Designed miniproteins, single chains, continued (3). Designs and how they scored, part 46

Each design is a single chain, and the fold is of that chain. pLDDT is the mean over its residues in the fold that is shown.

## One batch from the design tools (miniprotein)

Design m9570
Fold by ESMFold2-Fast:
Structure m9570 (fold): chain A 72 residues (1-72)
Amino acid sequence: ADPVPDVPTVGEILEEIERDLIDKYPKLKEAVEKTGTLSAAVVDLHNDPETALEVSEILREAAAKVRARRAA
């Protein structure tokens, strides 16, 4: 069997959420295309004062999506 003891594989959840967030937030999509990874994109956006607040909201939404996907 290929079960998960507590949560679906964190990597799988993160991949799904990452794809969803990239699709919904154009600035995040652009940063990911520029940096190659979500982590680098988030850091790059945090370094930009114009997008720093948006990054905080994106991270909060990501956490909420993880909880929602598990709860659903």
Scores: mean pLDDT 70

Design m9571
Fold by ESMFold2-Fast:
Structure m9571 (fold): chain A 96 residues (1-96)
Amino acid sequence: SPYTEILLQAQVHRISLGGSIVVLERMIEKNTDPQLVAQLRELKREYEKLARELDELIKKGEQGKISTEEMKKELKRLQARDAQLSAQENALFQQH
């Protein structure tokens, strides 16, 4: 069903986002520039906030407490935020 497909897309996005957080944590551990480390820690907090919002969306989807259209809208919003954070991360490494 369209509902199940969007829910699976949200779950896959959450796994991908978890991988990004793990990579970012490793970068924080390996960096010796205090300014870069502080910016990476802030970026990690934003990714973790996004992961929590995605977890809540998945929970509502699994419980059938959200419409297909609202789930699509929320997933698209969260994916757009992920893209913005990824662009910010890339720009940060170009400056250091």
Scores: mean pLDDT 88

Design m9572
Fold by ESMFold2-Fast:
Structure m9572 (fold): chain A 53 residues (1-53)
Amino acid sequence: SRIKELSEKYNVPESMLAPLARGKGTSYINQVEKALAEASSPDEAVENVANLG
């Protein structure tokens, strides 16, 4: 699963990412990945992803 891959790569809980993927297209998943990639820490990654929702 793409969500599992992002969770493992960026050390962010899968349970945080899975609800965000429901009913969202590939473009939204790409935005989530960008938010995770731009973070300097796991805590910042969670905050960046939360700001997308």
Scores: mean pLDDT 71

Design m9573
Fold by ESMFold2-Fast:
Structure m9573 (fold): chain A 73 residues (1-73)
Amino acid sequence: MAGAERILREEKAPRVVVRIEVSDTEKTAKFVESLGGHILLLGDDFIIAEVPRESIEELAANEYVLGIELYEL
C-alpha cells in the first residue's frame, strides 16, 4: 500500500494523524484503538485518528482498511 510507505518516509513524529478509508467503520475503529490509536472523527467510509507511527504498517494490512494517508490539521 503506497500510502503507508509515504507516511513512514515523510513523518518522523512518534504519533501521526491519518485519514483511513474503510469498508467497516466500527471494526476499524476498534482495531485503531487496540493499536493505541485515538479516534478524532468517524465518517461513513473513513476515520481520522491519531495513531502511533509504528502501528501504520499493521493498520494498512488490516482487511477493512482500503487506504491510509497523512491528515493535515
Scores: mean pLDDT 79

Design m9574
Fold by ESMFold2-Fast:
Structure m9574 (fold): chain A 88 residues (1-88)
Amino acid sequence: MEKEIAEEYLRRYLRLLAEVGRRLGLSEEEIERILEEAKRRYEEALKTLSPIEAALIGIDTGIRLLAEAAGVSISEVHRLLHEVLEEE
């Protein structure tokens, strides 16, 4: 149950981050690469952390990589993520 909740949380936020990436003008290839790295970080973190903590590491990785690729601040990615969440 806990792992299923964490994976649902991760999946939902990675979907939202994909939309943030599109709004930042990133290509689908760049977005896909970033989300795959976020998933990889989640899988690595699962070896030592709880599923919820691992999901947070994955999401945080996605946010940082989107900011880096788009040349914007992490706070700008969080602002766009909040806007995407409000539109759901």
Scores: mean pLDDT 86

Design m9575
Fold by ESMFold2-Fast:
Structure m9575 (fold): chain A 93 residues (1-93)
Amino acid sequence: NQDVQQQLLEQMHQAALLVIEIAPKEKILKAIGLALRVIGFQLDPPSVEELIALAQEIIELGKEAIKYSKDEKKKKQLEELIQQIQQLVQQLQ
């Protein structure tokens, strides 16, 4: 299902950018690396397994960013993006 995969990549891209903004300093380079991998997958489509694996990495780092951030508005936006990513991952499994 290519439509679900494309929606997942779009949500992952938005989540990765938001993680860069609110992540703890020690995780910013990892967040940038994840965002670049999402861009790579938008240019050269991955397997479903690779896409789900990257989504899980973004969810994990996103949850950590939420835990340590004081920006309540961005935390809520990231929580909503994580929920959407989880729903799309479930549709691909």
Scores: mean pLDDT 87

Design m9576
Fold by ESMFold2-Fast:
Parts: sequence; C-alpha cells; structure tokens
Structure m9576 (fold): chain A 62 residues (1-62)
Amino acid sequence: MALRVVATLRGASAPLPPREADVPEASDAELAEVGGRLMLEVLAETPEVEAVTDARFEVRAA
C-alpha cells in the first residue's frame, strides 16, 4: 500500500517549508531513508537556517 511521508521542520526563528514524498511500498528501512532524505532536502534548500529546533515526520496512507 502506498504511504506518504511528510516532514515539517522549524528553524530557530521561523518555520521551514514542509516537504512530502510518496513511498509506494514502504518498509521500516524505506520510511527511515525517505524521512532522512526529506530532512536533508529541507536543510539544503534553506542554507540560511542557523539551527533546526523542531522536526516532525508524519507517515500516512496516500
């Protein structure tokens, strides 16, 4: 079954843009890899962010 991973990060002074990715056949390893990748993508897209103070990962059915 298809799952969706949603990453919502908060910088020290402001919220960061959320990122989503679909995982068509999820295992624990796949979910962990997708979550880690989304986090790295947010950090790469927002190099002006000094620190991430909160990170939330939500897994839901697509």
Scores: mean pLDDT 72

Design m9577
Fold by ESMFold2-Fast:
Structure m9577 (fold): chain A 92 residues (1-92)
Amino acid sequence: MEPDRETFLEILKRLLELFKLQNDEELAKKVEELIEKVEAGEDMEKVEEEFQELLREAAKKSLNDEERLELYKKLYEETKTEAALEAIKRLE
């Protein structure tokens, strides 16, 4: 299911909070920039591509596995993307 802008923005804000709690300034900044793009009316396909790249980078960094799993489950519920499902399976 393709997420609407409001749902996607909520997911991004949740992700931003998570990265700030993890003290990951680089990932937090990238999420902030993505939030600005969504609010500015950027194309959702492009936003989703950048978001997939962010998830890939987050998976390579030392995020707590429990927090990553919670985030990816939320993403799968909202988006039904295969990438989110694969991330969940990897952490289980």
Scores: mean pLDDT 69

Design m9578
Fold by ESMFold2-Fast:
Structure m9578 (fold): chain A 75 residues (1-75)
Amino acid sequence: SASAAAALAAVRHAIEKELGWDAVLTVLEAIQALAKVDALAGAALGELVRAGVVKPSDVLTGRQLLEAVEKAIFG
């Protein structure tokens, strides 16, 4: 959803400031490879791309993205 994408964009900003965007992109790319066989990610990913959290060519489920971001920041 758009609100979830906005929350993830805020998390992305925090990572860019403290941990670096590259760490988030690495985690997102790893999950992307696993999620490429899951077509159900399409709608949720559209919202994330629209919010600028994920690039247009990437596909992830909202849950996988949240888990990845949580682990990158808080794990």
Scores: mean pLDDT 49

Design m9579
Fold by ESMFold2-Fast:
Structure m9579 (fold): chain A 91 residues (1-91)
Amino acid sequence: AAAARKELLEALLAAMDEGLDAFRAFVRDYATTVLKGTPDQIDRILATLTPEMMEAYRYALKAELAAMEGKEKEAEEYVKKTIEKLEEIEK
């Protein structure tokens, strides 16, 4: 799997680019069909998906994708942005 992981990251990023509702719909479908989560488990996961958390996840996924493509400096910048966004959410 590296190719399957890359496809998942690209699909998640595409959903995020469409907006929070599209991202939540993707996560709901994935949690239902792949992770086999219960409705209560899925609803708890979706409750954590705020616009701010989506942006933090977006940076984290971009960091992973950049690292997979050998773009080390780009990956480092996205990791930094992920940490900064998570610190903002914790305040």
Scores: mean pLDDT 81

Design m9580
Fold by ESMFold2-Fast:
Structure m9580 (fold): chain A 59 residues (1-59)
Amino acid sequence: SAAAREAAERARRLALEAGAGPGTASGMQHGAYLLAEKGWSVEEAAELGAAAGRRAGPG
């Protein structure tokens, strides 16, 4: 919970700093939250969430 929120906040920040729009940042935040809830570290969850958000969606 606390770790998941921290990971989500970090992912959102990383997305916005990289120039992502609010919608993309929100998606990356959500991804990081789910990863942290599954037991990933805050840093790993945030980085993986950010990577997932910058990924091209299904065509």
Scores: mean pLDDT 71

Design m9581
Fold by ESMFold2-Fast:
Structure m9581 (fold): chain A 90 residues (1-90)
Amino acid sequence: MMEEAEKKAQQRIKSLQRMEDLYRQSGDDGGAQVWQDFIDKLQQALKSKNTLEIQRQVYQVLSWMQSLLGDDQGAKEADEKARQLDEQIK
């Protein structure tokens, strides 16, 4: 369970790093910084070593990413999953 959550978080970080690189190469340093902020949030969640917090942050970042890319439906679905995980942390 923890190993799977960490693996998903690491896979998301890798995808975000590709987006950050793409935006920097296009000259959009502001957009690149947004992707870097998402990476930083996932890295902080990984340092917590809390499976539910890692899973919540993975879905929260996915929601923000999909919203930024114009996938409103995907963003809502990811946000709903993050909310359900947040309720379990309480």
Scores: mean pLDDT 80

Design m9582
Fold by ESMFold2-Fast:
Structure m9582 (fold): chain A 97 residues (1-97)
Amino acid sequence: MNKVVAELLRLIAEAIRAQLEGDAARLEALAAEIERLLKENPEILPKLEEINQEILEEMRPEAERALATEPDPQAAARRLAERIREMLEKKAEEYEK
């Protein structure tokens, strides 16, 4: 289970990177791989929900600050996406141990 969670978190982080770089072809390929892993490993969904809630809770102050200080919503979204990517990579390392 932990290795599958780590692989999925890394794929999601790479998908965020592809989106930020505007690489639509890579984003599509990564999205397909993520869907395949979720379909083959439905037992990890509760664990992913926990991780998602943990990330959202940690990101709440950053998101509120970004919305208050960034006049451009697109720039705010890009900054938050990069932070989420970093957090996903760190959590993947925890599950690989």
Scores: mean pLDDT 80

Design m9583
Fold by ESMFold2-Fast:
Structure m9583 (fold): chain A 91 residues (1-91)
Amino acid sequence: SKLEELKKGYEKLLEEIKELIKTLSEEDKEKINKVIEEIKKLFEEYYKKKDEEGVLKSVLALSGIKSLIKEGVPIEDIVAYGESKIKEIKE
């Protein structure tokens, strides 16, 4: 199903982000992880409701965060991106 494929993508993205942030300071990891935990809560809420749009938006937000980490974007800008995406997902 679409939800099962999105859940697989979600789990893969979380593992990939975990690996990418290994070299960051504990403070920077905490800042990114706060945003990730909020998106995880939104994913779980939409997944429980079987809301494919909310689930997809949550996965795309994590994909965007992963891309910004890989590109070496400043932590403050990654956090701002994540907070912006959290607001969009809640709408």
Scores: mean pLDDT 88

Design m9584
Fold by ESMFold2-Fast:
Structure m9584 (fold): chain A 68 residues (1-68)
Amino acid sequence: DLEEKKKKILLENLKKNTDSKYLVITYDEEGNLFVIGYKNKEEAEKTKEIAEKAGLEAKVIKTEEFLK
């Protein structure tokens, strides 16, 4: 489906950037997928908090685990 295709494209782009050790994954009210890469877990967790306060669902995951 469309979200799976978006997810694969974003993951391929993040994989090329080896500095992205952590990902913040969020969906807007329309179900659009957003993935943001971070080198630092603390920064990823802060972005998750901001997204959740804005009413978005957000998840922090390690890039290595997500690419399996």
Scores: mean pLDDT 69

Design m9585
Fold by ESMFold2-Fast:
Parts: C-alpha cells; structure tokens; sequence
Structure m9585 (fold): chain A 86 residues (1-86)
C-alpha cells in the first residue's frame, strides 16, 4: 500500500539524532496523511512530509514544517467537507 511505502521512506530518512518528540510528530503526520481519501492529495502531502524531513537542518525547523503540514491537512479536510455539501 502507499502508506506502507511512505512509512518505509520515512524510516530511511529519519536520523537517529532526531528527538523522540519530533519522531512522534512525524508518526502523527503520517497517520493524518493515511486518512486522506483522495490519492493525489495524499501523495502531495506525503511529498511535503518527505521534503521536510530531508531538508530540515534542526529539530526546531522540522517541528515548524510538520506543524505547517498539519495545518494544511486541516484546511484540506475543511474544504472537502464544504464540497460534500455543495
């Protein structure tokens, strides 16, 4: 499945020196991405997560980028809820 492939890519990219708090936040973002029913949007957010992990130079930077991704996923779910009514 796509989510199992995403989990494997995340595991390959997560460095041992990342904090447990950041690793837990990454797991939470993966879980949120797994709840996205639209395949293209799920892949879009997965790409953003992988880029954040690859590019972040510190725990603080990665945490900020992960929280931004969580916010964008929340906005996406609100937009989808509106579309289902109209």
Amino acid sequence: SFIEELKKEVEKLLRPDWSEEVKKLVEEVVEEISRIEDEEKQKEFAKKLLEAIREAKSDEELKKRLLEIQTEIGVYFLEEAVKKVF
Scores: mean pLDDT 82

Design m9586
Fold by ESMFold2-Fast:
Structure m9586 (fold): chain A 73 residues (1-73)
Amino acid sequence: MAEEIAREAEEIARRAAEEAGITSGFRVDVTVEGDTLTVGILARSAEDQARIRAAAEPPLREFAARRGLTLRL
């Protein structure tokens, strides 16, 4: 279901941020539209945003593939 998929994707992104050492100063927006999973990551600095995206992309790509979804970051 879209809400469960969105929640799990958000949890993956937040865990990736935590593992990258970033615990605050960012937001994660997740949208599921048809077969497309869109994950938006915004942070206070461009450097933090890039680090979170880099850490989150591999697990999100695997999650999307497992669910038959196309990932947009």
Scores: mean pLDDT 82

Design m9587
Fold by ESMFold2-Fast:
Structure m9587 (fold): chain A 94 residues (1-94)
Amino acid sequence: ELEEYLKKLEELSKKVEELGDKKRAGADEKELVEELLKKLKELGIEIEVEEDSSLVEIVGKVQIKIAEKLLEEGREEVKEQLDKLKALLEKLRA
């Protein structure tokens, strides 16, 4: 169960990094948001999203969801994946 969740977080981190690179290359943020939402749905990660949510806002909501799971499980591996996503979010803001 946890191992499956960690694999999903790794796939999510790779997608966020890819989308951040596309955003810097001038891709439309709405298109990037749609790609991220599709990946989240594939991974079974449910978040509440408004129609005008930015890429940064969606990634932020995912971080909150992961933090909730970390608090529930208390596992160091989840903390490591959360830290990686925080670093990627900071890169998206820059």
Scores: mean pLDDT 76

Design m9588
Fold by ESMFold2-Fast:
Structure m9588 (fold): chain A 99 residues (1-99)
Amino acid sequence: EKEVTKWIAEEALKDNIISEEKAEELKKLSFEEAILKLKLYLAGLDPSGKSLEELKELMKEELKKKNPETSEEEIDKIVEELLKEVPKAVEEMKKELAE
C-alpha cells in the first residue's frame, strides 16, 4: 500500500502532472487520500491541508458540477466505486510496467 502510493506520486511527477512538492505530500498519505488529492490536482484544484472527509466532499462537489442531474446519493456511490477500482487499475499498471 505505501509503496503503491509512492509509485503513483513518482509516476505523476515523471509525467509532469504534479510538482515535486505535491509528490512529496502524496507519498506521506494513505492510498485513498493520495488518489483523491491527485484527482483534485488534475481538476485544477488545490486540496492541500484538507482531511480525507474534506477531500471526499470536494470530489463530490466537482462531480456534481459536471453532472448536475445526478443525485447526491449517486455521487456518493461514484466516489466509493472510484476508491475501490483505483487499487485494481494501479496493480494492472504495475504488472504492465514490470513485464
Scores: mean pLDDT 68

Design m9589
Fold by ESMFold2-Fast:
Structure m9589 (fold): chain A 94 residues (1-94)
Amino acid sequence: SAAEAARVAARVRAAAERALAALDAGDMQTFESHLKEILALATTFLTRHGLAAERDRLVALATEASRAAQTDRQRAKAILRELVALFEAAVARA
């Protein structure tokens, strides 16, 4: 439903905002925890709606964000924002 899609998108956005704040604080454990929450929420939604290509791309972006967070926090933030934008675009098509 549109209401379910809006709730999942809002939860992903809130988790992403917390992940971005954790990166700014240098709190890698909290960042990884919220990134896993985003992955669980987003991949469940995308799988349910048959959006396998978007799911696979989102998983790849999350892997890159986790890797980048160890050496380049600004790159990790940019990738996380791209991941959220991808998910929001996919939700609009579901």
Scores: mean pLDDT 89

Design m9590
Fold by ESMFold2-Fast:
Structure m9590 (fold): chain A 85 residues (1-85)
Amino acid sequence: SRRDLILRAVRVAAQEIKDLAIEQGNEELREKSERLLALVADPSATLDEILEAMREIKKLAEEQGNEKIRALAEAGIRAVEEAQR
């Protein structure tokens, strides 16, 4: 389904963010990426909840000057928004 394709894309982005946060020793971004992965695995989670979690990751990355994670989160947000069209 369309939802399954969107959730697959978000899972890939969330995993990349988690892996990079672990590599950087960034516990706050790791925890937020783990929450996002949990939402993607939850069949009752809404796309709005998933988008909100991704936006929280982007905001935290911006506040920390973490350009790589910010860019990954922004790309994930755009992919979900475009796929909802």
Scores: mean pLDDT 85

Design m9591
Fold by ESMFold2-Fast:
Structure m9591 (fold): chain A 84 residues (1-84)
Amino acid sequence: SMMEEARKAAEELRRQKDAAIEGMRLAARNGDVAGTRSLGEGMIRIAEDVGQKYPLIEEEARKLADEVRAATREAVAEADARLA
């Protein structure tokens, strides 16, 4: 069913978000500004694509993209601080 497909997409999206945030944290710890930004931007694109494909979870995907955008800003700032 469309509901079951959307549910599985939301679950996978949350798992991918958690992995991306962890990856950004590790990249930031190493002062990798470009890697941190790339991981965040990639995850935002995934969330936007999933939201477009599954209207039932569009709002959840949008909120997740906003969360990743905020986390990316914080992680990039941390990476920049590590380079100084």
Scores: mean pLDDT 87

Design m9592
Fold by ESMFold2-Fast:
Structure m9592 (fold): chain A 95 residues (1-95)
Amino acid sequence: SEAEKLYEKILELLRRLGVPDDLIAQAEAVFKKLLEYIKKLSPEEQKRFIDLLKSMVKALELALERPELRPQLLRDVANTIRYLAEKFGLPVAPA
């Protein structure tokens, strides 16, 4: 599915950016829950989540291209992952 391809790309980009293994593990858990959740949504709601995943991919690709923006872009992606983890009742990384 498109969501699975975007999910795999996000994890690849996080590894390439050298983010900590604990955040990568949290992202994997969140995206596994998100993939099951998306299957139960309306087509319009599915599109919104796909657009969110596409936004995260673009932010991470920009972080690779622009080192000066990495701290901000990685923080934004980490905050999105934390928000989704909280929404799905998953453990959140300490602040």
Scores: mean pLDDT 79

Design m9593
Fold by ESMFold2-Fast:
Structure m9593 (fold): chain A 71 residues (1-71)
Amino acid sequence: LEEAEELFRQALEAAAAKRYDEAVALLEEAGRLLLARAEEIAAETGEFSAEEIRAAVEAAFAAWVARLRAA
């Protein structure tokens, strides 16, 4: 999770430098790490299905990518 947060921070810095392609690539990697962690938590707690968590993470990721491309 913390590694994914660091990648998101790096993506924001790349976007601020107008390196949007690099920012999108960093965000995609962070999204992958978040999906893996979310699936682990779903399996451990049993309170959410892996599908529900995956859908939520994918929706959030898509929103961030759209914001970066609009900037």
Scores: mean pLDDT 70

Design m9594
Fold by ESMFold2-Fast:
Structure m9594 (fold): chain A 63 residues (1-63)
Amino acid sequence: GPRVTITATEPVPAAGPDSLAMRKGEVVEGTIVEEVNETTILLRVTSTGEEKYVPKTLVEIKE
């Protein structure tokens, strides 16, 4: 999938061990593995290599 920069526009809460938690304004780089649905992506985080679910409504995604 595409390499992206994810910026939290709102705080992203920890919804579980497979979900990415972010502070407002935090930036995470990764690769989109899958678009799970219209509101959620599965991201491979570059720094950790972990696959995490990210809510599209709380973040800005840039390629």
Scores: mean pLDDT 84

Design m9595
Fold by ESMFold2-Fast:
Structure m9595 (fold): chain A 81 residues (1-81)
Amino acid sequence: SAAARAALEAALAAVKAAKTAAEALDALGAVDAASTDVGAQRGIGVAMVAAGVGLAIGDEEWGLEMAAKAVENSLENVDGL
């Protein structure tokens, strides 16, 4: 769907612009709150979990990488969700 794609593209841009996993988590939460598409919210939710885990274990680089990967995987499958 166009709405899911737009939300996931915004989420990926937010993760790529973030300098820390904390910034990525905040930005992803804002994109999720602005979205009404359940498929996009699920993909963003997985990315938020990845960023949150990176913060919790003290590996922000891993958290940022996994958050970006989660959004990219959701974008590749957005029409199959």
Scores: mean pLDDT 81

Design m9596
Fold by ESMFold2-Fast:
Structure m9596 (fold): chain A 54 residues (1-54)
Amino acid sequence: SRQTELELKLTKELLSLIAEAVQRMLEEGWSDEEVQAYIDAGVAELRAEYQALL
């Protein structure tokens, strides 16, 4: 269904966001606080996108 397709897309976006944040931590020395802030901001954007589709 369309809802399932959207949920899968959002899940993939979230996984990519987390993977990027972890890679930045390992390669660029981001602090735990910077990683958490990046993830929180990305999650908020994904939540807003999901709400806009309803």
Scores: mean pLDDT 78

Design m9597
Fold by ESMFold2-Fast:
Structure m9597 (fold): chain A 88 residues (1-88)
Amino acid sequence: SSTVQQMIDQANQYIDQGSDYQNQARASTDNQVGADYLGRASRYVGDGIRYATSAYQISGSPQAQQILDRGNQQRRDIQQVVGDRVRR
């Protein structure tokens, strides 16, 4: 359905934007700026995972599952980096 395709397209866009913010965080020489980009990356990847999950639940498509797997892998990477940088 067009709704499922829109969810897949939105998931890809959000996850790709999250990757861009992750790359900006890596390129940042300022720890505060890098932390802000990681926060943005986490939010975008989270939104992408939600859209991919909805698409997968409706369609069961391998494409939706692949996007979900990619998003979850990216989320784990962001969480590891954030955990190293955030002070208690």
Scores: mean pLDDT 85

Design m9598
Fold by ESMFold2-Fast:
Structure m9598 (fold): chain A 83 residues (1-83)
Amino acid sequence: TVELAYEAARRARELREQGLSEPEAIDRVARELAARTSDPAVLNTAMSAAMEALDGAPVRNPGTGKEMSEAAREAVERLREEE
């Protein structure tokens, strides 16, 4: 879960650096994730990480209404450390 969330966050950022808009990057990552997993919880965690990586702001966990899950937050932190 953390590994997939990290890949989603990194991929979204890569797509933005390649010149895609934020919605285009998010759509691309969503399609790539859907090809790799059908688990809604994993998809939700990875997409939350991708969105936070692009926005630079905390994203609320859609399932709980709280800030991002620990796994999604760890994935985004790993990506930020690479900068």
Scores: mean pLDDT 66

Design m9599
Fold by ESMFold2-Fast:
Structure m9599 (fold): chain A 59 residues (1-59)
Amino acid sequence: GAAEAIAAAERGRASVIAGGGSEEGAQNLYDAGVAAAKATGDPEAAQRAGVRAGIEAGG
C-alpha cells in the first residue's frame, strides 16, 4: 500500500545519503517516490519514479 511505498522512498533517501550523495538529491528522489506512492499506492512505481527523478536531476 501507500505506506509501504513511502517507507521504500524513505529507505532510498537514506541510502543516497549513506552513499555520499547530496541531501538535495536525496530529497528530490524521496519527493518523487512519495508523490508516486500517494498517486498509485505501488512500492515499485514509487521506486521507479525516485530512480527516474534522481537520474534526471543528476544529469
Scores: mean pLDDT 72

Design m9600
Fold by ESMFold2-Fast:
Structure m9600 (fold): chain A 64 residues (1-64)
Amino acid sequence: MEEIEKLIEEIEKLLPKLSPEDAAHYRQVIERLREVAGSTDPVIQRVALKEAEELLEEVKKKAE
């Protein structure tokens, strides 16, 4: 799912603005999202997209 990969790329660009501890936590969450994004189930793909969107918002807030 290309949309999820683009969201993950945006999150990864913001990680250097976070503390090392927070960045490590979000890297683990991103790895989990990539696993789920590989699913062929449309419901799982939709949930993964929503989670990626919410994660980006959370990381942006922390990077501010």
Scores: mean pLDDT 79

Design m9601
Fold by ESMFold2-Fast:
Structure m9601 (fold): chain A 105 residues (1-105)
Amino acid sequence: MEEKAKKIGEALKNKTLSEEEKELLKKVVEKAKEKLKELKEEIEKEKEELKELLKEGKITEEEYISKIIALDIAEKLHEIGLDILIELAKQGYAAAILELFKLAE
């Protein structure tokens, strides 16, 4: 995986990227975006579970608000992180390409 990311990054910088490598990068980016969507759906589920715990008196209103803010921050950080990784990968940075491959798993 690391050697593959390095090869693709070098090919991007040298404008020698094959059609197969272009399609692979496109699929990896699309899969990383799909994983972010799955994370957002899981965060929404956690928010609904927290809402039920509040209704049942199992957590305080202060604990509820604190946990919701933490989930919102986590979601936004993942969105910003993915956008940065995609931009750096487009510039041929092997480390960014490697992180996109890891996110697509």
Scores: mean pLDDT 84

Design m9602
Fold by ESMFold2-Fast:
Structure m9602 (fold): chain A 82 residues (1-82)
Amino acid sequence: MKELIETLRKLGLSDESIARVLVTNAINLQLQEYKELPTSEKLKMAEKLRELFEKRDYETIEKQLNEKAREYLKDAKKILEG
């Protein structure tokens, strides 16, 4: 995770853009647990998780994410909140 954040900063991405990359990675890790679900259902889950992130409802997101995905969310929160 640190290496990814450092690479994105070196590429000139803003803190907001870096946080969005981290949240996308968290959502992708969460969706890997639902391998048997149709793509349409996975897209609905991704949309809901993104909506919660836009609202900064971190408590609700954390409850819905697996432990590994939660690490990406924590780093995104730190970047945006300082």
Scores: mean pLDDT 78

Design m9603
Fold by ESMFold2-Fast:
Structure m9603 (fold): chain A 70 residues (1-70)
Amino acid sequence: MEEEILEKFKRDAEGALAYLEENPDPAVVEQLKAHIKKLTEFLLSNLKDEKLKEELKKFTEEVLARLETL
């Protein structure tokens, strides 16, 4: 279930981002950026649904943009 995997990824990323917005740590921000980029690349190579791929790309861009402000 590709949709369920994407939903879990989004929840985990949003939770980590919310924590970092309250407790900014440059080292943790960089680690989270690297982790998100790696997982996004892995998921994009394995997802077959084009709508889910587009949703994942947009979500990742938004999360990375928010991390850049920390």
Scores: mean pLDDT 80

Design m9604
Fold by ESMFold2-Fast:
Structure m9604 (fold): chain A 90 residues (1-90)
Amino acid sequence: AMPTYKFESLEEFVDYLVDFVKRTIEKLAEKYNLTPEQKEELLKAVDEARQRLRDYVKANPNLSEDEVLDLLARETRRIAEKFNELKKKA
């Protein structure tokens, strides 16, 4: 169950969620001593995911927060797979 949070738009909700993901990636990059290039690659993937999600919710304003979270989960899974590959090489 999600806490009741009132966002002015689904785009605002996407930005809120993606900022949390971005902060998590920055902390993981520091913890696992990723190179600046590897960190930049992950942050670009996060920014690309933000753009896709923002564009999608703008086109589909009747999406539920749960549907937005499902879309985010797919994007974060791809980013996590990329992080795991980079971590093996660091």
Scores: mean pLDDT 80

